Designed miniproteins, single chains, continued (5). Designs and how they scored, part 74

Each design is a single chain, and the fold is of that chain. pLDDT is the mean over its residues in the fold that is shown.

## One batch from the design tools (miniprotein)

Design m18713
Fold by ESMFold2-Fast:
Structure m18713 (fold): chain A 61 residues (1-61)
Amino acid sequence: SALDEEFARLLAELRELMERAGYPEERKAQVVATLEAMRAEDIRAALRFARWAIEEVRRYL
């Protein structure tokens, strides 16, 4: 679906930003697991959280 495609795009962007910011592997895995759990329950909430997380990581790059 369009929402699943948007989620995949945001998740890929967040993964790249976390890598650039030097996030430990365990922390990256926890963030991804949280987002995927949110997506299973409420994809729109997961999209909002992913966008927020991207902006937060960008503040510290």
Scores: mean pLDDT 87

Design m18714
Fold by ESMFold2-Fast:
Structure m18714 (fold): chain A 56 residues (1-56)
Amino acid sequence: SGRELFAQFLEKEAGVPAETVVRMIEEGASAREIAELAGVSEADVRTLARWFGVEL
């Protein structure tokens, strides 16, 4: 799924466990919350979410 690919990308690039990213999305976390956890910009998270077809 796009969520799994998005999570795997953040794990590889930012070192955040993919399982944690998937859980945050399932719990309704915002792009900002994911960005704060991953140490990346909110804009980058939104761009990646759009690229992988993930709704945030």
Scores: mean pLDDT 86

Design m18715
Fold by ESMFold2-Fast:
Structure m18715 (fold): chain A 61 residues (1-61)
Amino acid sequence: SIEEIKEATKLVAELLKKENPSEADIKEMGDRLASLDKESQTLFLKAISIKKPEVAAKLAA
């Protein structure tokens, strides 16, 4: 939904602002992405991978 996309976008911005995201931060992001459709998940993972590829890899696993 639009609200889920909005919340995911906000969480991605906060995650990318952190120098060293914690495992809890990564899990929260993963849980949020899991609630989205596959196309949206792919787009968010791609966006995260551009700045923090190590975080994107953990989310994709």
Scores: mean pLDDT 79

Design m18716
Fold by ESMFold2-Fast:
Structure m18716 (fold): chain A 65 residues (1-65)
Amino acid sequence: SPLQELQEQLRRLVEEQRRAADAGDDESYARLGEEITRLVDQLQALTEQARAAGLPDPPPIDFPR
C-alpha cells in the first residue's frame, strides 16, 4: 500500500532526525524536519483521497518513542 510505504518512510525519517539531534547535526536535523513535514502533508492528502473513495482508513502514523 502506498500509505503503508509512506508511513514506514516517515518512521525512518523520524529516527534519522533523532540521530542527527544526538550528533548535533543541525543542518541534517532541519532538512529532515522539512522532509517529515512534506511527507505528513502527502500522507494526509492520500488519506483524505482514500476516505473520499470509500477505502478503509490506513493504519495510524507510527512515531518511534
Scores: mean pLDDT 78

Design m18717
Fold by ESMFold2-Fast:
Structure m18717 (fold): chain A 93 residues (1-93)
Amino acid sequence: MDLLKKAAEAGDPNAQLILGRYYLEQGKYEEAIKWYEKAIEINPSAEAYTNLGEAYFKLGEYDKAIEWYEKSLELDPTNERARKLLEEARKKK
């Protein structure tokens, strides 16, 4: 983790996504959002948008989760994970 955190702090967007996922798995959703937002600022990707949406979903922010999953699908319409997570978020509405 120390090496991953140093890489993320140095601006590696892949390290930032992995660190965000680590915090998401720890239940630290606000920290996960922070790292996903940093990754998106450097390199916007469908995966980063999907991960950010999932963090908002875990916080119960379903409308925000839907917005980020929709942005993910705008970048990659074939993203099956984003599509399934979007359907789940819509069911919570």
Scores: mean pLDDT 85

Design m18718
Fold by ESMFold2-Fast:
Structure m18718 (fold): chain A 57 residues (1-57)
Amino acid sequence: MTQEQLLRRAEGALAAARALGRPEAERLAKISVDHARQGDVEAAERALREAERLLGL
């Protein structure tokens, strides 16, 4: 996954977590967005997988 694809996916997870009122998933999605913006693809993917798991994605 490219940094751009990862960032968009992380932002999507953040929006979903906010819409569903899932604070833990929102926190992890924010962490993923921050890492993706820094270019830390591995850390961003790890946080995103946890966020998506909590959201049932």
Scores: mean pLDDT 85

Design m18719
Fold by ESMFold2-Fast:
Structure m18719 (fold): chain A 86 residues (1-86)
Amino acid sequence: SKEEQMKEAAEKAKKLGEEKGLTPEQTTILANAAMLAAAEGLSEEEIEKLAEEIREELLKAGVPEEEAERAAEAAKEGGLIGKEVA
């Protein structure tokens, strides 16, 4: 089911985040992007766009560029995990 695919994507993303030593916030971004990509069947191009949108929104909110870039990288990585599960 779609719910099971989303759960699998989130679990894989959380495990990867823990293995890479990501912060809880970065791991949450990774897991959320993975669930969204699995739920919606996002293409690689759509995942790239999602990562860019996250970066832009964080910059608008006053987050430093380096932190916004790391969040966008987490979103892209998570999205690719979700795509592989879907």
Scores: mean pLDDT 82

Design m18720
Fold by ESMFold2-Fast:
Structure m18720 (fold): chain A 87 residues (1-87)
Amino acid sequence: SKEEIAEELLKLLEELKEKSSDEEAKKTLDQMIRLVEEAMEALKKGDLETARKYADKVVRLLLQLARDGHISEEELVELLELLGKFL
């Protein structure tokens, strides 16, 4: 279900935050966690466009974290795949 996919996304983002030693990366991950929660709320209300807007911002932040070396390419691909299944 979309809810189960969102829960998996949130779990992986929390795990990335826990293992990160960079405070700025942790703040970015916290922002992404909130955006996924907001996307899920929009999706529950049938607002696909708002959900997509929040998910697009998560994609941008994921690419930034990967570019800055805070997540691996493997972690990036896994999170992007889950985001694609969530929408």
Scores: mean pLDDT 86

Design m18721
Fold by ESMFold2-Fast:
Structure m18721 (fold): chain A 71 residues (1-71)
Amino acid sequence: VDPTPLLDEVLKAVEKADPELAKKAREIVEENRDNPIEALEKIAELAEKAGLKKVAEGARSAADFLRQAQA
């Protein structure tokens, strides 16, 4: 399963809510290119600490979806 659409959707949501946080989220994606589930979990933590609860929930849901697709 291609994780790119889910990552793009989450990054777009972060950017609309907080453009500076979106730069950090993109760095996380680049650092975890080989593990998109780890990237989504780290983005969820980042969003939650920033008070972006809906974005954090979306990122966690995307990570769970990818876990099921890998199983």
Scores: mean pLDDT 80

Design m18722
Fold by ESMFold2-Fast:
Structure m18722 (fold): chain A 74 residues (1-74)
Amino acid sequence: SAEEEEREKIIEAMVEMLRALAEGMLASGRFSDEQIRAAVHTMADDLAKKYKLSEEDKAELYARVDAVVDELLA
């Protein structure tokens, strides 16, 4: 449905915002891997609350975010 498509686009936008945050922190050379993960998780939690994501959508957001951070820190 259009509502499901819009929800997916919102999650994709959140993932890209969190990717940009993680990339910026990594590029600065000032943050540990733990600090980058913590900052990204905090922002993901805030976004999930702000947009009232379901438990299923929150799980998807967290899984995608963790995959992005793992890729960047590899």
Scores: mean pLDDT 85

Design m18723
Fold by ESMFold2-Fast:
Parts: structure tokens; sequence; C-alpha cells
Structure m18723 (fold): chain A 65 residues (1-65)
């Protein structure tokens, strides 16, 4: 059903936003601790991927609403 699809997409967005929050917290911690640039760069890449995934899932949700 449409309601089930909307619920599934909302759950996906919530999971993606939680993952993004964890990456942002880890980035802040590592930058404060002076971690290696390679490790910081990997987290910036992960943040970018998660932001794109959230945008994509929100666009799909908007099509169903």
Amino acid sequence: SKAAQIAALRAEIAAEEEALREVEEELERLEKEGAPKSKIAALYAARGILQAAIDWTRARLAELE
C-alpha cells in the first residue's frame, strides 16, 4: 500500500539521519583530537554519501505524498 511505502521511506530517512549524526559527531571528535587527514577525509566522504542518500530518499517520499 501507499501508506506502507511512505512509512518505509520515513524509516529509511530516520536511519540515514541517525547515521549522518554519528558521522558528524565522529568528525568533530577526530578534528578536535588532531586525527590523521586520511581518516578525516574518509569521514567527509561518508558524510557526503549520507547527505546524498537522504536527499534521494526525501525526493522519493515527496513523489508518494
Scores: mean pLDDT 87

Design m18724
Fold by ESMFold2-Fast:
Structure m18724 (fold): chain A 65 residues (1-65)
Amino acid sequence: MSPVVRRVGLADLEELREEAAGDEEALRLIDKAIQAVENGDLAAATEYARKARELAEEQKRREEE
């Protein structure tokens, strides 16, 4: 196994999926990120993962209220 850090992997996306559970838009973005990883488009995968995290953060704000 490589010790080099990676931007996003399937394991990272699965973890984001759990955190974004209940937010269909975030789950959609994670699904697109997984597909981008499968296509070898790591740049697109990274962007989709970033947007999914942003949505998960907004969901936390809503729950806090």
Scores: mean pLDDT 71

Design m18725
Fold by ESMFold2-Fast:
Structure m18725 (fold): chain A 80 residues (1-80)
Amino acid sequence: SNIEKIRKFYDELVEKRIAEAPEEERDKVLFQAELDRGVMDLIEAVGKVLNDPDFAEKQLIKLVSKTLGISEEEVKEKLK
């Protein structure tokens, strides 16, 4: 699904950022990733309650865009 692709893309970029981060910043990156994943879980739960997977997909694209500092269009391109 697109939701799985979005979450995989986020995880791959975050793993790279953690590996490249200075030791003193790794805890911050890890904590932010945990917060982001918690919000993603909530977005998916809301999508299920609404029976609207398109809503969940759109909100996840916005969240990933904001948290990674890339455009929503770039996130959408990775789903192709």
Scores: mean pLDDT 84

Design m18726
Fold by ESMFold2-Fast:
Structure m18726 (fold): chain A 66 residues (1-66)
Amino acid sequence: MKITIEKHLDTSHLSEEERRQALLQGVADGVEEGMKLKKEIKKKDPSLNPEITVVVYADDEKLVAS
């Protein structure tokens, strides 16, 4: 079972440093959301092992974490 968590960020108003921090925070938030969802799914059906992929979109940029 594969689950994708998508995050969309508006970074057009941010400095380069703020943009970097926003992207890192977006990935961290997505991973946390994915882990919570994985725990909920396993609580309902312990035989499932969901694979979580996090995709962060920021203006012209895309980051993927799995």
Scores: mean pLDDT 78

Design m18727
Fold by ESMFold2-Fast:
Structure m18727 (fold): chain A 58 residues (1-58)
Amino acid sequence: SVEELEAEARRLLERAREGDLEALEKGNQIVTQLVIQGAVEVAEELGREMREIAERLA
């Protein structure tokens, strides 16, 4: 479900903030799944957060 995908993406975001690049990659894959499921607003919000983390970790 969209809610389960969102919850999983948010857990991966927390791990990514701690420097887990694998969690960042998996989180981006879930954001893509959210777009496919039509949850565009949530996907844009989470994708923005993922991009900010990627920039800080680079």
Scores: mean pLDDT 84

Design m18728
Fold by ESMFold2-Fast:
Structure m18728 (fold): chain A 67 residues (1-67)
Amino acid sequence: SRMERAQEALRALGKKTLTPEEAIEALVEGGFSEELAREAVERALELEGKETASGSAVMGALGELTA
């Protein structure tokens, strides 16, 4: 699924925290649109109140946006 591909792309980066650019690229690599990827990353950053987001926060936001 696109969700599994996105998760694998994020995991392949090997980082606990991701810049917005890194997270967006990983989600697009996984098969999501750039628009949806950007929205998921922005939501994760806002919820964490930081300039970087964890892969789990990004995947959580993506899951909520696609539900």
Scores: mean pLDDT 77

Design m18729
Fold by ESMFold2-Fast:
Structure m18729 (fold): chain A 111 residues (1-111)
Amino acid sequence: NEVEEEAEKAEEYAEEAEKAAKEGKGEEAARYAVEAAEYAGRAARLAREGKGDKEEARRAAEAAGKAAKAAALAAKVAETREDAARATAGAIAAIGAAFEAGLAAGEKPVG
C-alpha cells in the first residue's frame, strides 16, 4: 500500500536523521529530517485522499510524529543557519502531516 510505503520511508529517514544528529553530523541530520518530513507529508496526503484504510492513516500519523521529533533534534545540532532553517521547516511540515493523517484516521467516519 502506498500510504504504508511512504510512512515506512519517513520512519527510515527519521531514524537516519536521529543517528546523524547523535554523531554530530548536523548537515546530514538536516537532510534526512527534510526527507522524513517529505515522505510523511506524502503518506498523510494519500491517507486523506482515501488511498489507505484507517490503520494506514494511523501509521502515517505515527511516522509524521517521528519525523517531527527527528527534525527538531536536527535543528538543535545544526552547525549552520541554513541547516537549522531546513530542519525547522521539516519539523513544521511533519507536524502538519501528523495532523492531516490523524484526521484521515479519525474515529468518526463521515463516509
Scores: mean pLDDT 80

Design m18730
Fold by ESMFold2-Fast:
Order: C-alpha cells, then sequence, then structure tokens
Structure m18730 (fold): chain A 100 residues (1-100)
C-alpha cells in the first residue's frame, strides 16, 4: 500500500511523461500547439494547487487525492476533445484510467 505522497509523486511523474509525449504526438498529428500549450499551462496550475493542498494536509487519504486529480484531468480531457485535440485527450484518458 502506497502513501498519498508516494501516489502523488507517481501521478505527477505519469502526468509529466504523458503530457510531454502527448504534446509531441499531437504536433505530429497536426493539432494546434497553442491550444495544447494553454491546456498544459492550466493543468500544471491545478496540479500545483493540489500539491500545496497535500503538503498542508498530510493526513489526506489516497482516495481523496485521486478524486481531486481525476476531476482536474477529466475537465482538461473534455476541453481537449471539444478543441479537437484528440491525440492529447487520449493521452490524458490513459493517465485517468491508471489513477482509478
Amino acid sequence: MKSAREVFLEIATEIYNAVHAARVAALAAGEDPEKVDELIKYLNEQLLEIAKWLVENPDISVEELKKRVIEALENMRKKAKELGLDTFADALEKVIEKLK
């Protein structure tokens, strides 16, 4: 069983790797780099807020942490699909599935 901190580090690492790989794939697929970069910026801001929340509240459960991260990722995935960034959205979906 992993602690919430260890789970968050795994989530952050998976998101970092997935987002960078997805950006390269999205650009190769002809997706708009400005739209991809805007979504990445907003996702990074949300993850930073979650990291601050976790540091300030060390007794947060893994379930609560995962729920909050999944909600942020699902919102970004939905927005990516609405913008036609299907390759980027698919990468976010894979990260979400690993967190459930």
Scores: mean pLDDT 79

Design m18731
Fold by ESMFold2-Fast:
Parts: structure tokens; C-alpha cells; sequence
Structure m18731 (fold): chain A 76 residues (1-76)
């Protein structure tokens, strides 16, 4: 039973880390002016965020919002 809980916590942390990784890749592509690729990576990151714990999901949503705002500025 404890091994199952540890696996769930590791999996949730893995999803959170993957979400942040993809969102950060979106930021990097947006910074390079590759807006379509940046948006694709943010969408993938947000998909992984949906499998994260509620606290991590809130933090990831904030990070995604900040990166989306940056990308929107690059389109102007």
C-alpha cells in the first residue's frame, strides 16, 4: 500500500515537472519568434498539468499564463 502511494506521488511530480518543461520550451520558442511551435508546447504542458495535484496545477497554470502573455506580446 505505501509503495502505491509513493508511486502516485512520483507520478504526480513527474507530470508537474513535464508540464513545466514543456511550458518552458514554449517560452524558448516564443523568444525565438516561433509562435506556432511555442503555442504547441504550451498546449502540451497544460495537458500534463491536468494530471498534477491541485497545488502544483495552480502554480503551473500561473506559469503557463505568464508564458502565454509573453507570446502574445511577441505577436504584436
Amino acid sequence: MQQGIDNMQQQISSYSNQADGYINQGYNYGNQGNIDTAQQYIDIGMSYASFSGSQDQSQINQNASDVQGFINQQQQ
Scores: mean pLDDT 73

Design m18732
Fold by ESMFold2-Fast:
Structure m18732 (fold): chain A 92 residues (1-92)
Amino acid sequence: GKMAEEGAKLAAEQAEKSGGKGEYEVKGDEVVITIKGANVSMAIGAIGGATEASLLGGEGEVIVKGDEVTLTLRGVDDKAGRQAALSLAAGS
């Protein structure tokens, strides 16, 4: 159901506590987390999340645009998607 979206919300909230601005959205079966004002550690966390999603049978994509980091998760089950999103949150 909704565990990947819950993970994305937690990652966005953690980004804000770390001095950035976090947003999340759901696009069909994709979960997208965007962090503005991201530091290098948050970008590394996003790469970790994308790698984890891929290892768990889905797809993860990271786009870095200046200080904006976007993690997109697709084709993962809810538990795997949540875990991948939390990898982004742990990127400090």
Scores: mean pLDDT 74

Design m18733
Fold by ESMFold2-Fast:
Structure m18733 (fold): chain A 71 residues (1-71)
Amino acid sequence: SKAEEYNELGKKYFEQGRYEEAIQHYRNALGLDPNYAEALYNLGLVYEAQGRLARAEALRARALEIDPTLP
């Protein structure tokens, strides 16, 4: 799906340290599927890498509420 494509783009840019672009792609995925647990979790990892810990924790908590099997 297109949401999955955006999630994969987000992962690629996060791996490259391109946090703003990673955030944009994850937000695009969530615009198409607001309950996309993996995209919520991955967006949380980007905010954690930026030191935005409260926002990261909120996103992780929401992701795990939807899919408790997330790593």
Scores: mean pLDDT 90

Design m18734
Fold by ESMFold2-Fast:
Structure m18734 (fold): chain A 75 residues (1-75)
Amino acid sequence: MKEEVFELEVEASLYIMKGEVYKLAGDNKAAAEAYRKAAELLRKAAELSEDPELKKSLLEAAEELEKKAEELEKQ
């Protein structure tokens, strides 16, 4: 499970970077989709994590990414 949590965090980071690139390019829909995918991956990492503080941080990060995605889709 430790390797799986790390892999999910790395994959989420790649999607966050994709979202930032799409946002800079003005593709708000693609940026929102990338941020949502990152949020899903962080929620999965939180489910697999046994560390309560890490779990909380991952869930908070996922919530922030969902809010970013929602704001972009309104534009």
Scores: mean pLDDT 84

Design m18735
Fold by ESMFold2-Fast:
Structure m18735 (fold): chain A 59 residues (1-59)
Amino acid sequence: KLEELIRESEEHNRRAVELGQKAADALKAGDTETAQRYIDEARRHNERAVALEEEAKKL
């Protein structure tokens, strides 16, 4: 269980980084709406990663 929570947290962090890069690319293209959507998705992944790390610490 602990190792699975850590793995899921790491995956969410990885996805947040990838979404952040896509947001940067969208901003360079002038697509502010798409960039904002990627930023919001990255934020949700970061929030989930933190929650999973907190849960792992309780085990």
Scores: mean pLDDT 83

Design m18736
Fold by ESMFold2-Fast:
Structure m18736 (fold): chain A 110 residues (1-110)
Amino acid sequence: SELDELLDKLVEISNQIEKETDVEKALALMDEMIGIFKRIIELVKKETDIEEITRTGFMLNAIITNAYLSLKRLIKRSTDEEMRKRLEEQIERLEEINKEFSKVVKEIES
Protein backbone atom coordinates (compact mmCIF):
# COMPACT_ATOMS: atom_id res chain seq x y z
CA SER A 1 0.00 0.00 0.00
CA GLU A 2 1.15 3.59 -0.62
CA LEU A 3 0.61 4.34 3.08
CA ASP A 4 2.90 1.45 4.18
CA GLU A 5 5.61 2.52 1.69
CA LEU A 6 5.46 6.14 2.95
CA LEU A 7 5.58 5.04 6.61
CA ASP A 8 8.64 2.83 5.88
CA LYS A 9 10.35 5.78 4.16
CA LEU A 10 9.58 8.04 7.16
CA VAL A 11 11.22 5.50 9.51
CA GLU A 12 14.36 5.46 7.29
CA ILE A 13 14.53 9.29 7.17
CA SER A 14 13.89 9.49 10.96
CA ASN A 15 16.83 7.11 11.58
CA GLN A 16 19.05 9.23 9.28
CA ILE A 17 18.11 12.49 11.06
CA GLU A 18 18.86 10.91 14.49
CA LYS A 19 22.47 10.22 13.35
CA GLU A 20 22.97 13.42 11.32
CA THR A 21 25.55 16.01 12.48
CA ASP A 22 25.45 18.27 9.37
CA VAL A 23 22.70 20.92 9.73
CA GLU A 24 22.23 21.39 5.95
CA LYS A 25 21.74 17.63 5.44
CA ALA A 26 19.36 17.48 8.43
CA LEU A 27 17.30 20.37 6.96
CA ALA A 28 17.09 18.57 3.58
CA LEU A 29 15.92 15.37 5.36
CA MET A 30 13.32 17.43 7.29
CA ASP A 31 11.92 18.90 4.06
CA GLU A 32 11.55 15.37 2.63
CA MET A 33 9.96 14.11 5.87
CA ILE A 34 7.41 16.98 6.00
CA GLY A 35 6.40 16.30 2.37
CA ILE A 36 5.76 12.64 3.25
CA PHE A 37 3.77 13.65 6.40
CA LYS A 38 1.50 15.85 4.26
CA ARG A 39 0.91 12.97 1.81
CA ILE A 40 0.10 10.57 4.70
CA ILE A 41 -2.41 13.08 6.17
CA GLU A 42 -4.18 13.25 2.77
CA LEU A 43 -4.33 9.43 2.63
CA VAL A 44 -5.65 9.22 6.23
CA LYS A 45 -8.48 11.68 5.35
CA LYS A 46 -9.70 9.09 2.76
CA GLU A 47 -9.21 6.06 5.06
CA THR A 48 -12.31 4.39 6.57
CA ASP A 49 -10.50 1.66 8.60
CA ILE A 50 -10.26 2.98 12.18
CA GLU A 51 -7.58 0.37 13.06
CA GLU A 52 -5.39 1.56 10.15
CA ILE A 53 -5.89 5.23 11.16
CA THR A 54 -4.97 4.38 14.78
CA ARG A 55 -1.81 2.44 13.77
CA THR A 56 -0.75 5.31 11.47
CA GLY A 57 -1.30 7.78 14.33
CA PHE A 58 0.97 5.82 16.71
CA MET A 59 3.72 5.58 14.07
CA LEU A 60 3.51 9.28 13.12
CA ASN A 61 3.59 10.35 16.80
CA ALA A 62 6.77 8.28 17.38
CA ILE A 63 8.45 9.63 14.21
CA ILE A 64 7.51 13.27 14.99
CA THR A 65 8.82 12.87 18.57
CA ASN A 66 12.13 11.44 17.30
CA ALA A 67 12.50 14.26 14.71
CA TYR A 68 11.72 16.88 17.39
CA LEU A 69 14.39 15.46 19.73
CA SER A 70 16.90 15.25 16.85
CA LEU A 71 16.29 18.91 15.91
CA LYS A 72 16.69 20.01 19.55
CA ARG A 73 20.01 18.09 19.70
CA LEU A 74 21.24 19.92 16.56
CA ILE A 75 20.12 23.31 17.95
CA LYS A 76 22.03 22.68 21.22
CA ARG A 77 25.21 21.74 19.27
CA SER A 78 24.97 24.67 16.82
CA THR A 79 27.02 27.84 17.46
CA ASP A 80 25.54 29.59 14.37
CA GLU A 81 22.47 31.73 15.18
CA GLU A 82 21.22 31.54 11.55
CA MET A 83 21.39 27.72 11.56
CA ARG A 84 19.62 27.59 14.95
CA LYS A 85 16.82 29.79 13.54
CA ARG A 86 16.42 27.48 10.51
CA LEU A 87 16.25 24.41 12.79
CA GLU A 88 13.68 26.18 15.05
CA GLU A 89 11.57 26.86 11.91
CA GLN A 90 11.57 23.06 11.27
CA ILE A 91 10.27 22.48 14.83
CA GLU A 92 7.41 24.93 14.11
CA ARG A 93 6.62 23.00 10.88
CA LEU A 94 6.53 19.70 12.83
CA GLU A 95 4.17 21.27 15.42
CA GLU A 96 1.88 22.42 12.55
CA ILE A 97 1.89 18.89 11.04
CA ASN A 98 1.09 17.34 14.45
CA LYS A 99 -1.81 19.82 14.91
CA GLU A 100 -3.19 19.07 11.40
CA PHE A 101 -3.04 15.30 11.99
CA SER A 102 -4.70 15.62 15.45
CA LYS A 103 -7.53 17.65 13.86
CA VAL A 104 -8.10 14.99 11.15
CA VAL A 105 -8.24 12.20 13.77
CA LYS A 106 -10.73 14.17 15.93
CA GLU A 107 -12.98 14.80 12.89
CA ILE A 108 -12.98 11.04 12.09
CA GLU A 109 -13.84 10.19 15.75
CA SER A 110 -16.74 12.69 15.70
Scores: mean pLDDT 84

Design m18737
Fold by ESMFold2-Fast:
Structure m18737 (fold): chain A 76 residues (1-76)
Amino acid sequence: MQELLEELSRRVAELARRAVEAYAAGNLEEAERLNEEALRLLEEAKKLLSDEQVQEILRAAVEAARAAAAEIAAAA
């Protein structure tokens, strides 16, 4: 169970980060694809994990997205 939470958290965070990078690059199609993939993984997580664990995945994803956005803003 813990390994599944860790894996899903890592994968969703990675997709969130890549989606932000794609948006910044002007690749809207890729950003939408990555967001859709992240949402699918989150729906899978909701079926297998507790609400608290799903919230942990969301927190990791938001942190990853904000870190990517801050990095891009600093480079602009």
Scores: mean pLDDT 81

Design m18738
Fold by ESMFold2-Fast:
Structure m18738 (fold): chain A 65 residues (1-65)
Amino acid sequence: MKGILVVSNLSDEQIKELAEKARETYNLDEVEVIRAENLEEARRLLRELREKYPDVIVLGVYVAP
């Protein structure tokens, strides 16, 4: 099963740990990481990805500035 992780304002180390935890928690074969430039873009991407790919697990993790 494929997962998509949408992230904003996170370091490479934080993203790697989150992708690993997502794989374990949701039993995913692969996790695609999409970096959003800001919170508004992250929210838009989450909505669009969930509409396009209802069978894919789409997760959002972001830090507000």
Scores: mean pLDDT 78

Design m18739
Fold by ESMFold2-Fast:
Structure m18739 (fold): chain A 105 residues (1-105)
Amino acid sequence: SLTQPSSVSGKEGGTVTIPSVASEDVGNNVSWFRQRPGEAPQLLIKNTSTLVEGVPSRFSGSGSGTNYTLTISNLKAEDSATYYDAVYKNDQVVFGPGTQLTVLS
């Protein structure tokens, strides 16, 4: 299983980190998704730290073993969304519970 904080907040132009903890080692194969209200989830990061084509360099992923982090720098109002981590394990995709990010003006 994956655990995330239920909510985080950051100032516009600032930096926020969203931690994730897995109950067991997941082999550095964590993906991160953004889901804006009313939209489908969008893949941001794959293989723990690989930025997906078209995603701004403000997004970065890091981690190993059981501890993983999504970092968002130069926060914009449009970054207010729910962020999910996901891992592929035992031929299944396991999603974390999601973290709601609020960007403060």
Scores: mean pLDDT 82

Design m18740
Fold by ESMFold2-Fast:
Structure m18740 (fold): chain A 57 residues (1-57)
Amino acid sequence: SAGELIRKAREELGLSQRELAEMAGVSVATVSRLEAGEKVPVEKMYKIVDALNEAKL
């Protein structure tokens, strides 16, 4: 699932859910819900994906 891919990308970067949430400007609960495959607002999903892409640079 998309949530599993996000979790793997975060773990590959050595980031906790809290650290990713801080980078993305969202709550830890939002990161946790997205990784669990729960519904989150599309704008928050984009913020999380953008933060992961920036962390890979």
Scores: mean pLDDT 84

Design m18742
Fold by ESMFold2-Fast:
Structure m18742 (fold): chain A 96 residues (1-96)
Amino acid sequence: NAELRRQAAVYFAAGAILDVAASLMSGPEAARTYLEAGEFYLKAGRLYLQAGDKENAIEAFEKAIDAFRKAMELDPGNERARQLLEEAEKLLQEVK
């Protein structure tokens, strides 16, 4: 499905922009921006998976996991980041 792949690419690009932006920030702002980057990557991965694009889904889930880990390193008490990390890890395992 070409439309799902296009939508996934847009979410992936949004995640990448936020990931770079977060790397230039510090503290709570960086944590929130990494969390948001991870959420966009996770959405992209799900859309790639629905489109049957497993290669791009794997890359998107791996990027989401990395972003959520960075959010948790900056804010260890962030329950949302922990839950999304577990979800991304589960989705990555299921797609392999």
Scores: mean pLDDT 90

Design m18743
Fold by ESMFold2-Fast:
Structure m18743 (fold): chain A 94 residues (1-94)
Amino acid sequence: SEKRERARNLVAEAQQLLEQGKYEEAEKKLEEAAELLKETPEDFLTLTQLAENYLRLGKYEEAIEYAKKALDLDPENEEAKRVLEEAEKKLKEA
């Protein structure tokens, strides 16, 4: 799907922007990816990457939301479980 490829590319671009410290631009790319994934919600890999990037942004509630969506599709996904655990810990420490 073209929409699925666009969502994956947006998440990859967000990751690069986060590495550059461009947090607002990264968040915009993740928001665009999240909208595309509403139309292709079965892409658990892109959902996991979306959750990871929200975690890196300090957007812990969004990280939890997308990690849970990824786990609904792939319950044994170790990366999604890691993101969920880390985001929940960060919320408790806040």
Scores: mean pLDDT 85

Design m18744
Fold by ESMFold2-Fast:
Structure m18744 (fold): chain A 91 residues (1-91)
Amino acid sequence: MAEEQRRLLERFVDDTIALLEKNKDDPEKAARIGRLALRGLEYWHQRGFDPEAVREAARRLADAFEELGKETNSPEILEVARRIRELAERL
């Protein structure tokens, strides 16, 4: 079970980062992608997914959104990164 959950979360992170890269020149869409990713992580946490796997996924996504937010000077992307990082810190 843990192995399956970890693989699902790793794929989710990789897919989200790929989608973010495709939309890096659209800050509003990038921020929306981040909000959807946060909801997905919270949903899996609520369903009893391995907290360490969810925490790792959240950290990777927070780093990716934070980097993009700094590059684009986008407050909305930085706010999403902050929210995802808060989730990682609560787990």
Scores: mean pLDDT 86

Design m18745
Fold by ESMFold2-Fast:
Structure m18745 (fold): chain A 102 residues (1-102)
Amino acid sequence: ASQSATLTVPAGGSATATFTFELEKGDVLEVAVTVTAGEGSVAVTVKAEGASVEPESGTARTGDTLRFRVTATETGEVTITVTVTNTGSATQTVTVTVTNVS
């Protein structure tokens, strides 16, 4: 199963999506961030509570997908916050999908 959010990120602004999973220690989630519309670059930062993230940040352009690995450090609730910052001059649309790949 997966969770998804679509973010509309205004020019020079940011948007966040938050996801919560109940995981066992060592479970792995894949966070995929796809830029589906707009022009220019977005900067993406992924933070997790109860898990490690690799890589923690990246940049993408329209049509690109960034992937982040989230590994649960303990059994319990893991909260993932994805922040997308639009460094371009026009609105960008971004889809964030989090999939348990354990």
Scores: mean pLDDT 86

Design m18746
Fold by ESMFold2-Fast:
Structure m18746 (fold): chain A 70 residues (1-70)
Amino acid sequence: DKLEEVRRLGKEAGRAEKAGDYETAARLLRRQAELLKEIAETEDISEKEKLVLYTTASLYKAAADFLASL
């Protein structure tokens, strides 16, 4: 389940960030963004749900880019 994997990666990213491992946190956030885009592309879901997933993926990517710059 891709959504379950996103949640698992989110917990790992949170732990990495608390530990000051920003590179690992950024990598995990990028992977979450990739999976959310895959869900939006492959699932039979509403346009509104797709928009939420794309928006969330974009936010995760932005957060990852910021953390990677630290």
Scores: mean pLDDT 84

Design m18747
Fold by ESMFold2-Fast:
Structure m18747 (fold): chain A 110 residues (1-110)
Amino acid sequence: MVEVEVETTGGAEVRLSRREEDGRLTLDVEVDILVSNGEVEIHLRVRISGLAPGEEAEVRLRIRNLGEGPTTLHLHLSVEFEDHGQRAEGELTLTLRPGEEVEIVFLERA
């Protein structure tokens, strides 16, 4: 199972979709920044658990600036692998111009 929690500051829209195919669970997280010319902070927490041997979990995070000016993005990321008792954390700061996007992909294999 994959669980995702997303918290944003400022004007952003979050969409989540889930797909299961051939032993792979894919979770797509889309974040659209609707207001710009400033800073946006995104906290993304992912928990991955209950993968059977040979199963995979993939989390795709796509962040797009749909605003009219550049926005500085501060991404705080936490990934927890509950079956392994492991956690990874990271931070990313970048500036997205109007229409620019960034994609981050996590893959766990059991």
Scores: mean pLDDT 75

Design m18748
Fold by ESMFold2-Fast:
Structure m18748 (fold): chain A 83 residues (1-83)
Amino acid sequence: MSDEQLRAEMAEAGRIGLEWAEEKVKQGKKLTNSEKIALLVSLAMAEYGGDLETALRIAEALYKMDPEDETVKKLYERLKEKV
């Protein structure tokens, strides 16, 4: 796999994670720890793939689901500065 192909596939994985994150927000259910980890991985993949807008939107979804999570808040604020 080339580096460019890997980045494209990572960005795609990020987009899939975003769709799942937005669905979880609509459901209004609290995330499990495993679901939160999966979304953080999708966020990291979007960021590494160069899709900062998708990464920001995943962080926003995570923040909406758990606004008291300081780690998620810091990630969201960091990504807002990059986009």
Scores: mean pLDDT 81

